# Designed miniproteins, single chains, continued (5): the designs that were tried, part 33

Each design is a single chain, and the fold is of that chain. pLDDT is the mean over its residues in the fold that is shown.

## One batch from the design tools (miniprotein)

Design m17117
Fold by ESMFold2-Fast:
Structure m17117 (fold): chain A 99 residues (1-99)
Amino acid sequence: SEVVEALKTVINALKNVIEGIKKDPSQRELLIGALITGLSTMKIILSKSEDPELRELAEYIDELIDELKQAMATLSTEELIAFLERKRKELEELLRKKE
């Protein structure tokens, strides 16, 4: 399933960013910026799909990008990590429903 592969890609991106920030908190802006860029590219591709499940995922990613921008502006590093881990769990739950 293309939606399953797309979900796994986003989940892995979140895991990598969480681990990167935990290893070096000074990289939080760079790592979140890279994540937003990758998600923005994916959203554009998925939004053009004829598959309604991929378009629904594009809408989720659009909301996630906005939440990431807000989190970067308002949250401490510890709160940002907790936010990212919550979003990872939400996506893992969504993945379970699609498998």
Scores: mean pLDDT 89

Design m17118
Fold by ESMFold2-Fast:
Structure m17118 (fold): chain A 66 residues (1-66)
Amino acid sequence: MSQLELDGAVLEVAAAVLLTSAKREGNEELAEKADELLREIQELMDSGEMTEEKLEELKKKLKELM
């Protein structure tokens, strides 16, 4: 895998873990935001449209949710 693919996969796992944790705790707002972020990451990875710039923006979004 390229570094971009690897970093994208790591970010996807992080977003999925956050979503699962939020759902378990009944934090509906955080779960909704985490689900939206996870979907964005998955769509970009599946379409091959993930870029370093988009990856950095998604990393910032994840940090803002934590």
Scores: mean pLDDT 82

Design m17119
Fold by ESMFold2-Fast:
Structure m17119 (fold): chain A 64 residues (1-64)
Amino acid sequence: SMAEEEAVRVLMEETGASREVAERAVRLLKQGRGDQAGALLIVRGGASAEQAERAVRRATELLR
């Protein structure tokens, strides 16, 4: 969907994560697993905790 594609772009732009990592994070967010999505962005995307938290918040708003 357009909302999912926008969420993927936001995660990639905010954290520098690859598309694969961002798509996995979006799937976790759709399952209500924001903590796991944030952890994935830190460990696999190289994001700081602050960047991951901000990116997850923005992506979650797009997916509502």
Scores: mean pLDDT 87

Design m17120
Fold by ESMFold2-Fast:
Structure m17120 (fold): chain A 96 residues (1-96)
Amino acid sequence: MSKEELEKLIEEENKKLRDRIDNIDNDLITRLNNGMSVDDIVSDYTSSLQSQRDRFLAQLSQFAGDDMIDQIDKRLTQDIDNDVSQLRKKLEQLAS
């Protein structure tokens, strides 16, 4: 696999993680109306995003060395942390 092909796969996975958050407004409103806490909703989405990251990294381990996997893991983890922070702010606004 070329480095350019690997970078495209990383960008596509980051887009998939973002798209999961962008399409959730109706789900978030439904969960809040059903009495779920902001913390419970954030925890559920965080676990889902982390599982998706772990599966992606496992697939990449067949094509990339450990150092590259570690760098990709750090990048995806930072992106997930940012997405989760934005999700929490959105939930706090919807709960107000």
Scores: mean pLDDT 78

Design m17121
Fold by ESMFold2-Fast:
Structure m17121 (fold): chain A 56 residues (1-56)
Amino acid sequence: MKSKFNQLVDELLELGKKLGKEQEAQQAIMTAMGYLTSGKVDEAIKYLEEKLKELK
């Protein structure tokens, strides 16, 4: 049911919570939503994957 984008959002929020970086995770999600609403789905996904990597 969830798209890859939604799965990455959930993973980023969980990781941010574990690291005490919840606000950074939320900010990244908002930026990715901007890509998504502009029709740049692949860029939104890539951006979230890079943010997951940065938080690790």
Scores: mean pLDDT 78

Design m17122
Fold by ESMFold2-Fast:
Structure m17122 (fold): chain A 55 residues (1-55)
Amino acid sequence: SETIVLEPKENLIFKATKPGTLTITDLKTGKTHTVDVEPGDYLIPAGFKATYTSH
């Protein structure tokens, strides 16, 4: 599987091409949220770190 790490300075639309797992970390609080994602467009807000791992 492929892993992509994103830390945008502005709101970013990430295009997932494969099913996978998206882990979003709030850089202000350190809180993480993990979701299973299907192919599609996902908003990654500024100030969050996103880690995408394809299945």
Scores: mean pLDDT 83

Design m17123
Fold by ESMFold2-Fast:
Structure m17123 (fold): chain A 61 residues (1-61)
Amino acid sequence: SSEKEEKEKTLERWQGHLKRLQERLDELRRQGADPERIAQLQAQIDTVQGIIEKLKEELEK
């Protein structure tokens, strides 16, 4: 259905965002960035992962 298709597109967008955040985190770790900055980015990643998991659950119903 169109509703399922919209949720799938939303999921793909969040997955793309997560990938970019993970790449950014890896780069910060490689550069020896401030641990506080790394922790903030990790918290953002954790939040986005939660959104993705929720969307996946809704799509599997």
Scores: mean pLDDT 85

Design m17124
Fold by ESMFold2-Fast:
Structure m17124 (fold): chain A 61 residues (1-61)
Amino acid sequence: LPEVTVELLTQVPGINGNLAQRLIDAFGQGIYTASVEELTKVPGIDRELAERILAYFETLK
C-alpha cells in the first residue's frame, strides 16, 4: 500500500484537503486498517463517505 498523503485521500470524491488532513491527524498510516465506524468518528465523515474511502483503498492493492 502507498504512503497515506493528503493528495492520495483527495482522490476520493467528497474529500477535500481539510478532511484529508483530519483523517491523517486521526489515523496516520493506520487508516488502512480503520473500520467504517472508526472513520465516521472524524468530523465531516459519514458512513457513505467512509465506505467510499475503504473502496478506494481496495483499488490500491
Scores: mean pLDDT 84

Design m17125
Fold by ESMFold2-Fast:
Structure m17125 (fold): chain A 62 residues (1-62)
Amino acid sequence: SEDERRAKELAEKGVEYAKKGDFSKSAAFGTAGAIIAMSAGDNETAKEVLEKVKKAEEEAKK
């Protein structure tokens, strides 16, 4: 769906910022993507978005 696509695009932006060490922007983009997915009733995509961004942040902090 369009909302799933937008949520995943925001997750990719979150991952990009996490790799740059900008964890505030990373969290903001991850949260925005999850909100879009949840608003569409797509809890699976919301979880995937949050987990993907969280994983990128954990990798960047290692």
Scores: mean pLDDT 84

Design m17126
Fold by ESMFold2-Fast:
Structure m17126 (fold): chain A 80 residues (1-80)
Amino acid sequence: SLEAAVEEYRRISARVEEGLAQLSPESQEEFFAFVKELEEELKKKEKEIIEKGDREELVKLVLEARREILRKVEELLARE
């Protein structure tokens, strides 16, 4: 459901923020570069999905992107 998706998004966002606070400035810079590239890719995919009117696919895309951001934070934390 959309409500469940919003709750997962919120939980992931909190975990990402906690992880970011523990990263070195160098790792934070690498993280923000990764997020910028991901956001550019997402904007293209979001436009295509919106044009098709598939709201469920859009929600899925946003959640998958958020999970990928979390994986990057966890990867960077493991390197330190």
Scores: mean pLDDT 83

Design m17127
Fold by ESMFold2-Fast:
Structure m17127 (fold): chain A 63 residues (1-63)
Amino acid sequence: SLRDEAATQLALATGLPLEEARRIVDEAAAGATVEEIAERIHRLSGLPADRARGIAAGLVKLM
């Protein structure tokens, strides 16, 4: 499914466990903003804020 593919790609891009990536994808699908998803990715993965925002923008647009 689109969500499973998005979760797999997010896990690969961030190094997060697949279960955590699935939760983030579900939050985006439920209407979470780019800012909310970016902060979640940044806090959990340690990726720089600009990288996290880019990933978040792509994910939110896909959902």
Scores: mean pLDDT 88

Design m17128
Fold by ESMFold2-Fast:
Structure m17128 (fold): chain A 101 residues (1-101)
Amino acid sequence: AKKLAIEGGVLAGLGGIAVGVGRVTGDLETARLGGRMAAEGGRLAREAGRLAGNEEAIRYGEEGERGGLEGERAPTAEEAIAGAARGVESAGKAVNLVLQS
């Protein structure tokens, strides 16, 4: 569980950096990359939550995956940034819950 949480946290962190760059540049593809990274981070955090038996971590991991996928598929940079940012936040919460267990 802890290893998957760390891997998910690294991906969510990288997604957060991509979101920051997307905000400064307005670049749609960079924002979408942030969403993709957040989605994978959320997926790993959800799996870590399942292994840890932590239902709250599973829910936040699912929210992270959903927000990240919304960011990846968004038609505009503004929507991509919003989805990716939600994904990063929720994935990070799931990671912290598993690491605190």
Scores: mean pLDDT 86

Design m17129
Fold by ESMFold2-Fast:
Structure m17129 (fold): chain A 107 residues (1-107)
Amino acid sequence: LSNGDYDGVIAEAEARLKADPNDAQALVDLATAYLLKGDFEKAKEVAEEAIRRFPDSPLLDRFYGILALAYAMLGEYEKAIEVAEEGVKRFPDSPYAVTALAFAKSF
């Protein structure tokens, strides 16, 4: 997919967040679109903000997964493992957290 495809997803997620700043699913979509676009710094920032703002969100396991993947892609492997291990500790049955830890450890 071209970068233009992810820019469309980013614009849609940002419009949803402007209408409802508590739309945790829009933050997942935004962080994931940045990660797939290769904008790992933005993906990291969005995931870190979501974890801070929505500590009780049912989507929190996805934000830990995205954050760990973003750190790994930025070459911050020790931080990627630390974040992924925290995600697995909080959500041991989450495929997002478990997969992120396996990926972080593969570097």
Scores: mean pLDDT 81

Design m17130
Fold by ESMFold2-Fast:
Structure m17130 (fold): chain A 80 residues (1-80)
Amino acid sequence: SAADRAAQAMGDAARKAVEKGLTPEEVGDIARQAALKAGMPTEEAADAAGRSHRAAVELGYSPEQVGKTARDAARAAAEA
């Protein structure tokens, strides 16, 4: 589905951003842009990016875990 593609794109983008040592704000922005490019509505992409930012900051996740969290957040936003 389009939601699954957007979720995967957001997760992959967030993971790569963390691997590059980007800030939580930059991780959230890059993840949001990836979801938008994959066809997610603007409001849903903004909500999902906020959750990715939180996971990166508060939980100290590895790049792989941040990517998974971003994907799950995007999926949840798309299904709301």
Scores: mean pLDDT 77

Design m17131
Fold by ESMFold2-Fast:
Structure m17131 (fold): chain A 66 residues (1-66)
Amino acid sequence: ISEEIKKRAEAITEKVRQLHPELSDEQLKEIEEETIRILSEEPDISDTLAMYEAIAEMVRKEAERS
């Protein structure tokens, strides 16, 4: 994974933490991991779209675990 992808994922995850302070560290880690996956597959995607896709995937996985 490139340093650029890691930095983008960290920035996106930090923004999610600011928008959703109720999320646990485990949920934020899952969002970061999913963001890295999305950016690795689609490096030209905007950070905003990657953020929304990572959040949606985390919510989907949490619903399946419930």
Scores: mean pLDDT 79

Design m17132
Fold by ESMFold2-Fast:
Structure m17132 (fold): chain A 87 residues (1-87)
Amino acid sequence: SENELYGRLATHELSLLADVEVEIGEGVSPEAAGAVVRVAAEMIRAGKTVAEIAAALQEVARRHGLTAEVEGDPASPVPERIVLRPG
């Protein structure tokens, strides 16, 4: 579907912007993952810290029935890993 394509493209875009590992758990829809990853990409481009990214992604993930964990130094502008799971 178009929404599945959006999810895949957003994940790919994040990987191109920063050396961030993205782990998408089983049962997570590509559409929901794409919505969360898009916010992450926008915040990385804006130079937000990992702490700010983690807070925003937890809220966006919750709205899509997911949980999000962001790994890395809280003061760093780039996460090491983003993990998405069903909520």
Scores: mean pLDDT 78

Design m17133
Fold by ESMFold2-Fast:
Structure m17133 (fold): chain A 80 residues (1-80)
Amino acid sequence: MTLKERIELAKEVAEKHGLDPSLIEKVEKDPFRGVEEGETLEERMLRNAVLFAQRPGDSLEEVKKRIEEVFEEIKRLRER
């Protein structure tokens, strides 16, 4: 699976969880962007999910599940 395909999956999962697609757009522009002043916890969590979702031997379903777990956590942070 390519990085672009993982970003597209992240967009689909974000829509499913009712998250703002603009978070995905920031990761899509530069997924390897270093720690920047003003980056939110949500943006960092999403970036890490896209970069590290795929591990050796992972199925497509396992990659999706890891991305969904991070989005569930972001959603919980927003439900304060």
Scores: mean pLDDT 67

Design m17134
Fold by ESMFold2-Fast:
Structure m17134 (fold): chain A 74 residues (1-74)
Amino acid sequence: SMLDEFKAKAEEVLKEIEELAKKGDVEGARKKMLEFDKWALSVLTRETDPEVREELVKLMNETGRKMNELIEKA
């Protein structure tokens, strides 16, 4: 499902951002965050089911919060 694909991609991006932040590559981590946000917005724009759309917004916000926390700790 789109939700499963979104969750899998979010998990992968969070892992990549954590690795970049650990290395002190804050700019690389921010670039990964922006690329994910752009993709997530494209997914949200194409989704027509209001319940799935609401869940995608929640996942996008949660993932964004986690990404920012990882970058802030660097």
Scores: mean pLDDT 85

Design m17135
Fold by ESMFold2-Fast:
Structure m17135 (fold): chain A 80 residues (1-80)
Amino acid sequence: MEELIARARELAEKANEAAEAGDLEALAEYAAELFRLTALAAGVPEELAREAAALVRADAFDPEKQAAAVARLAEAVRPL
């Protein structure tokens, strides 16, 4: 878990650098990977984290797609 959080911080820094450079493609890729690692650190199953990250990567700047990914993850952490 700790290693996943540390990796997420590295990706957040790279995402900020890409944003400052205006590299939107790199920003979208780092954002998607950061989202996946953050979900795994929160205890989301890998398959759902990967699905949600794919939504972020495909449409990183669409708030509706971001909301759908978050909703998917919320269902995964719900207790039985």
Scores: mean pLDDT 67

Design m17136
Fold by ESMFold2-Fast:
Structure m17136 (fold): chain A 69 residues (1-69)
Amino acid sequence: SDRETILRALDVTKRHVEDNVADPARRARLLAGLDRAKELVENGSDKSTVAKVLEDIGLPGLADWIRSM
């Protein structure tokens, strides 16, 4: 399902951020936005709403991928 696919992608991205983003402020912002995106997906929010959160935190590629589903 789209929901499960998006949730897996958010979890993979979160692990990548935790492992690779050294700047504490950028890491915190990205993790908070990814957690918010996950909450929106779990609550049945529109893909456009989820994508906007990801775009706003600096993940436009992931946002565009979600919009394409």
Scores: mean pLDDT 88

Design m17137
Fold by ESMFold2-Fast:
Structure m17137 (fold): chain A 80 residues (1-80)
Amino acid sequence: SRADELIRRAERLVREARRAMRDPSTPLDEVRRLVDEAIRVAREAERLALQEGDKESLRKAIFVESEATMLHMGVWVREK
């Protein structure tokens, strides 16, 4: 489904952001861009899953959004 495709994209972005955050030489702006895109894509996946009545995809999308939001807060803390 479209929701599942977006979930996979958001999961990839979260993985990329986590790797970038673990590398102190990576600019925080780049990490922030990845995290913001992951949140946006995950929220779109939630909207589509809800519209499609796909409870499994909705659960997965909510989980990915939660992970991306935690990373967003981590970037904010590191920006000082």
Scores: mean pLDDT 84

Design m17138
Fold by ESMFold2-Fast:
Structure m17138 (fold): chain A 98 residues (1-98)
Amino acid sequence: MEEKRKLAEEMARALYEAALERGLDLAAPPEEILAELAREGGADATAEALARGVDALRERQLELLREGGREELRPEVEEQAELLRLALEILRELLEKE
């Protein structure tokens, strides 16, 4: 349980540092910062989904699993979505740090 929060904290810190290094708008919502980082990394489809929120990315991944007959991977998709939500929440705190 505590391990998920530690992973989310590490992800948030990595995202914050990457955004700083690339000169991204730190006043933007965390979801938009993550989407821009994904776009710069060449993951345009993932970036478009992330810009609509973590739930949109999750739904797209679940649809692809259903179409590919890989529904056994659904728990991994759900865990990744939860981890991303926590990381974005922590990232928001880092961006507002006084």
Scores: mean pLDDT 73

Design m17139
Fold by ESMFold2-Fast:
Structure m17139 (fold): chain A 100 residues (1-100)
Amino acid sequence: RDAELAEEALRDAEGWQRGLEAAMRKELSEEELEELIARYRAFIEKHLPDVPLEAVREEVRRLVEEAEREPDLRKQMELLERAALLIAFALNLTALEAKR
């Protein structure tokens, strides 16, 4: 269960990291930023409930709340990306411990 979630989270995170590397080399349109924001929000909503680490859950909530207050789409996207990556890493660590 947790291992399957971690694999999905890693795949999603890797895909997004490739997109971010491309984005860092060019200016993203508002539409492209909104699409990335929507993908990160969907990932967070899907996977956050399965994160067992309370400190990680709290930091993710803080980042999401900060993003909701951020009027700049690029900064909002960067905050949500950090939250999504944190979830992916936490789920991966949990899965690795469970496979013992």
Scores: mean pLDDT 74

Design m17140
Fold by ESMFold2-Fast:
Structure m17140 (fold): chain A 57 residues (1-57)
Amino acid sequence: VTFEQIDKIINSGKVSTAEEAFDLVLKDILKAPRGVAEFIIGPDRLKEIEDYIRSKI
């Protein structure tokens, strides 16, 4: 997952909340539920992504 991919989701106009943006990152980029995504990228990286999304919305 890159911040450029996250920015495209946020700027797409498809999301109004940080929670919706995070759900799209899980679904469309990672293609995994939260628990599996945490195994793939680790809990620290997942938190960094959540914090980045919240900072942009």
Scores: mean pLDDT 78

Design m17141
Fold by ESMFold2-Fast:
Structure m17141 (fold): chain A 70 residues (1-70)
Amino acid sequence: KINSFILLFYKNYLDYALENKTSKMPDETIQNMKNLLDAILSGDKEKAEYYYNKLDVGSQVTMNQLLSLP
């Protein structure tokens, strides 16, 4: 099953990046990634699809890789 631990760890990293400006990624992109992770963790398919479609192609690839981890 999806590594909820890895998803939660990545969400914490995104929170840190937003707070400390450590990422060159736009705040909106980071927020959309966080919202996508929350939707996936809660099982909300409609919200997950909505936020996934707001991501650029590179961010979508990153999320797909994260979700496919063993």
Scores: mean pLDDT 75

Design m17142
Fold by ESMFold2-Fast:
Formats: C-alpha cells, structure tokens, sequence
Structure m17142 (fold): chain A 108 residues (1-108)
C-alpha cells in the first residue's frame, strides 16, 4: 500500500531526527506517520498510529512542549482504543498510552 509506505517513510524520518536530537522535527514526522497509519482503518494501522503518537508525545516532552505532548498522548489513546476495539491483543499499547498521558499531566 502506498499509504503504508508513506507512513513508514514519515516514521523513519521521525526516528532520524530523534537520533539527531531534533525533537520538535521528530515529533512532527511521528505525527504525520500516525495520521497516515490511522487512515489504513485496520487494527494494525490504529496500533501503529498509537505507537507513532506516543513517539511524537515523547519527542515533544523532550523538546519541553508539554501541551503538544499531552495532545499527542490524547491522540495516542484514541488510536489505541480503536486498535483495542478491533483487536484485544492491542491492550498493551492502550495501557502504555494511558499511563504516559497520566504521568505527563502530573508535570503541569
């Protein structure tokens, strides 16, 4: 799928910028990857979207962008809830997204 290939490319750009310490750019590309994965409308697509939103949130957190990080975690929870609803084996990504969202809310 060209959509999945584009999502994978965006995710890999996120990873590249993160390794370079360019956390805001990493977060941007992880969010693009997540949006594209969600468009697949499959359990795997929603799970990858949730993981990509978590990576975006973690990158925003490292950049000191707490509001953007919280918003990205909220998107991760929504994607993970869709993944879990379609396939219960995705419970771990939902629990991870919820846990990290609650942890960052305590930093405000």
Amino acid sequence: SILEDLADAAYNLGKKYEKEGKYEQAAHWYRIAADLYALLNTPEGFAKAAESYINAARAYRKAGKLDEAIHSYELAVKAAEQAYFLDPSNKPVLERAKKELEEIKKEK
Scores: mean pLDDT 92

Design m17143
Fold by ESMFold2-Fast:
Parts: sequence; structure tokens; C-alpha cells
Structure m17143 (fold): chain A 82 residues (1-82)
Amino acid sequence: SEKQLELREALALSLVENVDPQDKEAALTALKAGNFDEFVKLAKGLSSDAPFLKDLYDNLKQSPEKLAAFEKKVKAILDKKA
């Protein structure tokens, strides 16, 4: 459902918030490459977060506008890290 997609996006953005400033470029590169295992390691997440992110991205890819909006939010969080 749409509400479940929004909740999944919020959870994914919480993982992005966990990325250390020194790792922000590596984390963004991993996400763009679809390397969710590496991203989860950099975000200090759980191994189960990687298949969760893959499923989220597979869902978002069905709507280019939603994917772009989500990626803009990810980049905004990472760009703010000092």
C-alpha cells in the first residue's frame, strides 16, 4: 500500500542518517550501484536491511518520480553531514 511504501522510505532514510560524514561519498556510491550490502555496513545496519532496501528500490523503480524524490532526500541527508 502507499502508506507502507512511505513507512519503508522513512525507515530507509533513518539508515542514511546513521552514515558517518567520512563515509557519505562511499554510501552514496554504494546506493547508486545497488550495492545494498555495502551501504548497510556503512550505515551500521542489520544484514536484513540489505534485502529490505533492494525490495524498496525495486518498488520505487516502478515510479520514476517517487524514485527521484527518494534519492533527492537521501542526497540531502548525506550532503548535510559535516
Scores: mean pLDDT 84

Design m17144
Fold by ESMFold2-Fast:
Structure m17144 (fold): chain A 94 residues (1-94)
Amino acid sequence: AKEELEKFLEKVRKKEEELKKEYEEAKKTSKPEEVEKKVKEMQFEALLWLAKLFGVPEELIEEAKKLFEEEKYTEAEKVLTEPIQKKYEELLRK
């Protein structure tokens, strides 16, 4: 329903604002290398949160976590992003 989509988007916006503030604060106080690592960690945490919200299978979540631990950040992101995009498209089409 439209109301469910609006509540979902509001939660996404709030999480985005939180991450943006945390990034800006880290940027002011940390070395560039430390900021980059923190940004990657925060981006992955946000993707895990979105994956859970969209009901992505636990197997894919575990695979992404393993890839992230192996420092394959781009591959970890793709494992979560592709099913999230597919679920989002399904929600838009009702």
Scores: mean pLDDT 73

Design m17145
Fold by ESMFold2-Fast:
Structure m17145 (fold): chain A 72 residues (1-72)
Amino acid sequence: MIEKKLEELEERMERMKRRYEEVLKEKLAKMDEEERKELRKRAEEEKREMERMFEAEKRLIREGVSYEEIRK
């Protein structure tokens, strides 16, 4: 059960990253150099946050608890 959830999470993470990268590239292409710098900085921060969330969710799944359950 846990292994299945971890695999599903990993797949979801890969899809989200791919989608995000595509959207980011499209936005960067339309922006000025200064705006690109700011967007890249924000994207880096969001990427770090996303990775933290996935790491936390992996730990919770291993403990047999859903991330959604913790919010109770």
Scores: mean pLDDT 72

Design m17146
Fold by ESMFold2-Fast:
Structure m17146 (fold): chain A 50 residues (1-50)
Amino acid sequence: VVTQDDLLKVAQELKAKGIKTVVRGLGFGGGAQKRDDAFRAAGIEVIEVD
């Protein structure tokens, strides 16, 4: 199981590479929310698209 700390590490690595925005498809459930929260906490914008 991926932890929030693991997701935050990934988000920080993406930020370090100059990635500021992540686009994802429509998602449901706690896993998607935890990932989004970690990315936003690291300063990455998350955009949900259909």
Scores: mean pLDDT 70

Design m17147
Fold by ESMFold2-Fast:
Structure m17147 (fold): chain A 95 residues (1-95)
Amino acid sequence: SEKEETRRKIRELIAEKGLENTTAADIARETGISRATASRMLKELREYSEAVEEVMRRTGASEGIAMMSYSLARSLGVSRERAIELAVESARLAS
């Protein structure tokens, strides 16, 4: 519940400012988490967003399919680069 509230506040902040303009300090102020934790979360969100965009760009898949494909590939414990390649292969089969 508290983790979902924190995620919701982060999503609202990103919706207002854009992911590229959102800083770890902004997240820390709005959520009360440490700047170090906020920095890690922001890095993960940016890497996720970039990976989903890459899958969509390479396959023409919807955001939902790209998100699911990338999340599934990452769950296999592979590197970000390998997860993108697996997600691209999976999304092409689904679209």
Scores: mean pLDDT 82

Design m17148
Fold by ESMFold2-Fast:
Parts: structure tokens; sequence; C-alpha cells
Structure m17148 (fold): chain A 76 residues (1-76)
């Protein structure tokens, strides 16, 4: 189903982002986040996700990225 495909895409996209963060330099964090967000948006478009669902998924993904970047910058 589309719902299952969206769930798997989110899981895979977050996993890829976490791997990128593990090896990232502080100066690259914002660029990596922008790239991963753009890739996620493109994949949602390829799946034909309705606009309302797409917006919610993008907002959720962006919030997670922002939290992980902030934590990485604090070297917690």
Amino acid sequence: SLEEKIKELMKESLSEFEKALATAKPEDLDAIAKQKLAEFEKKLDELGVPEEVKKKQIETFQKILNIEIELKKKKA
C-alpha cells in the first residue's frame, strides 16, 4: 500500500541521514540536511503522495533532522 511505502521511505531516509551524520563535519551538517530533505521530497513525489500527506511527512522529517543536527552540534 502507499501508506506502507511511505513508512518504509521514512525509515530508509532517516537511516541514511544518521549514517551521513556519523561521518559528517560540523560545517557540513546544514548542507547534508538540505540534500536529504530534497531527496525525501523527490521520493514522495515519485510515489504520487497526495499534497496534504506530503506536507505532513516533510514537516515530520524536517523536525527529526533539526533535532539530530542540534544534538550533533552540542556533541552530547
Scores: mean pLDDT 82

Design m17149
Fold by ESMFold2-Fast:
Structure m17149 (fold): chain A 64 residues (1-64)
Amino acid sequence: SSKERLIKGAREALTLPGHGAKAAAGAAAVDASELGYISKEEADRILALPDGREAARALIELLG
């Protein structure tokens, strides 16, 4: 399912170094908001986080 794919993507973002983690988590957050699993405001909050791993954990918490 789309939700399962988003959770998997966010979990994979946790394994990426530096800017790659932030980019992957941000992309997953935007997709999650467009699919209606989180609000635009929640996605914007995740995108504002400077640490990609923190962003990925926040997204996983909101989705799971």
Scores: mean pLDDT 81

Design m17150
Fold by ESMFold2-Fast:
Structure m17150 (fold): chain A 62 residues (1-62)
Amino acid sequence: SAEAVARLRARLEAGAAKLKAKDPGATASVEEGPDGTLKATAEAKGKTYEQLYSPEVADELA
């Protein structure tokens, strides 16, 4: 649901803020695709992390 996607996005954005608070050199972003897919990207200490969350996964996590 749109509500589940919004909740997951808020949680991912909160996690990104915490990462930046611990490591000022870190980069983190959350993007929402037209189908409700969320893409969370983070770069810290020379490593890049990328995770995709489908709307179905967002519903399961809600």
Scores: mean pLDDT 78

Design m17151
Fold by ESMFold2-Fast:
Structure m17151 (fold): chain A 74 residues (1-74)
Amino acid sequence: RAEALRVIAEGLERYAEAKEQGKSLDEIQRIIDEANARARELGVELVVDPNTSPEKLREYAELARRLAEEQEAA
């Protein structure tokens, strides 16, 4: 569970970075697909709107990291 949340956080952060750097939609989609493949191996799926701002994606990544830390602390 905590590992799945960390994978989601990492994927969202990479997506935000790619958008900030002006990567093509194909590159961005590849990053999402790779993150989803990893998340699915852990029983979780990443759902992201392609129009989500980089700032909002980083907020989601931070939330996922916090949830992972709370899960580890319990």
Scores: mean pLDDT 69

Design m17152
Fold by ESMFold2-Fast:
Structure m17152 (fold): chain A 65 residues (1-65)
Amino acid sequence: WQFIEATVVSSLQSLLQESEPLSQMLAYLSGSSADTKVEGGLSGQYAAEELGGRKAGKYAFGMGI
């Protein structure tokens, strides 16, 4: 298995954590190619969160407090 690849990624991640502005830039660059894909997954999660929040609020209200 590609141990070298894992090591390089690990090293990069450590460096990113050290440099806040640099990690922000790299995250932006990394997200650039996966914007649509990440958006798809996150959109679903966000919708679920909002729906869950609204449902929870409605449920609490329905309790008859």
Scores: mean pLDDT 49

Design m17153
Fold by ESMFold2-Fast:
Structure m17153 (fold): chain A 72 residues (1-72)
Amino acid sequence: SDDDKVLNEIVETLKEAILNDTSLSEEQKEKLIERLDEVKEELLKDTSLSTSEKIAKLLEKVDEALLEVKAE
């Protein structure tokens, strides 16, 4: 579906950004990538959300995860 393609492209772009972030440890990068994949799968299962709403929630959850790993 278009949702699958768009979310996969955004997730891959975010994974590249995470892997290239020199402020993050390797363990923090692994946790963020795992969380990103989990959020993507949950959003793809939600039939009540539009593509744009799924993208917005994905970005919000990534921001939350970044704050969490940086607080440790």
Scores: mean pLDDT 81

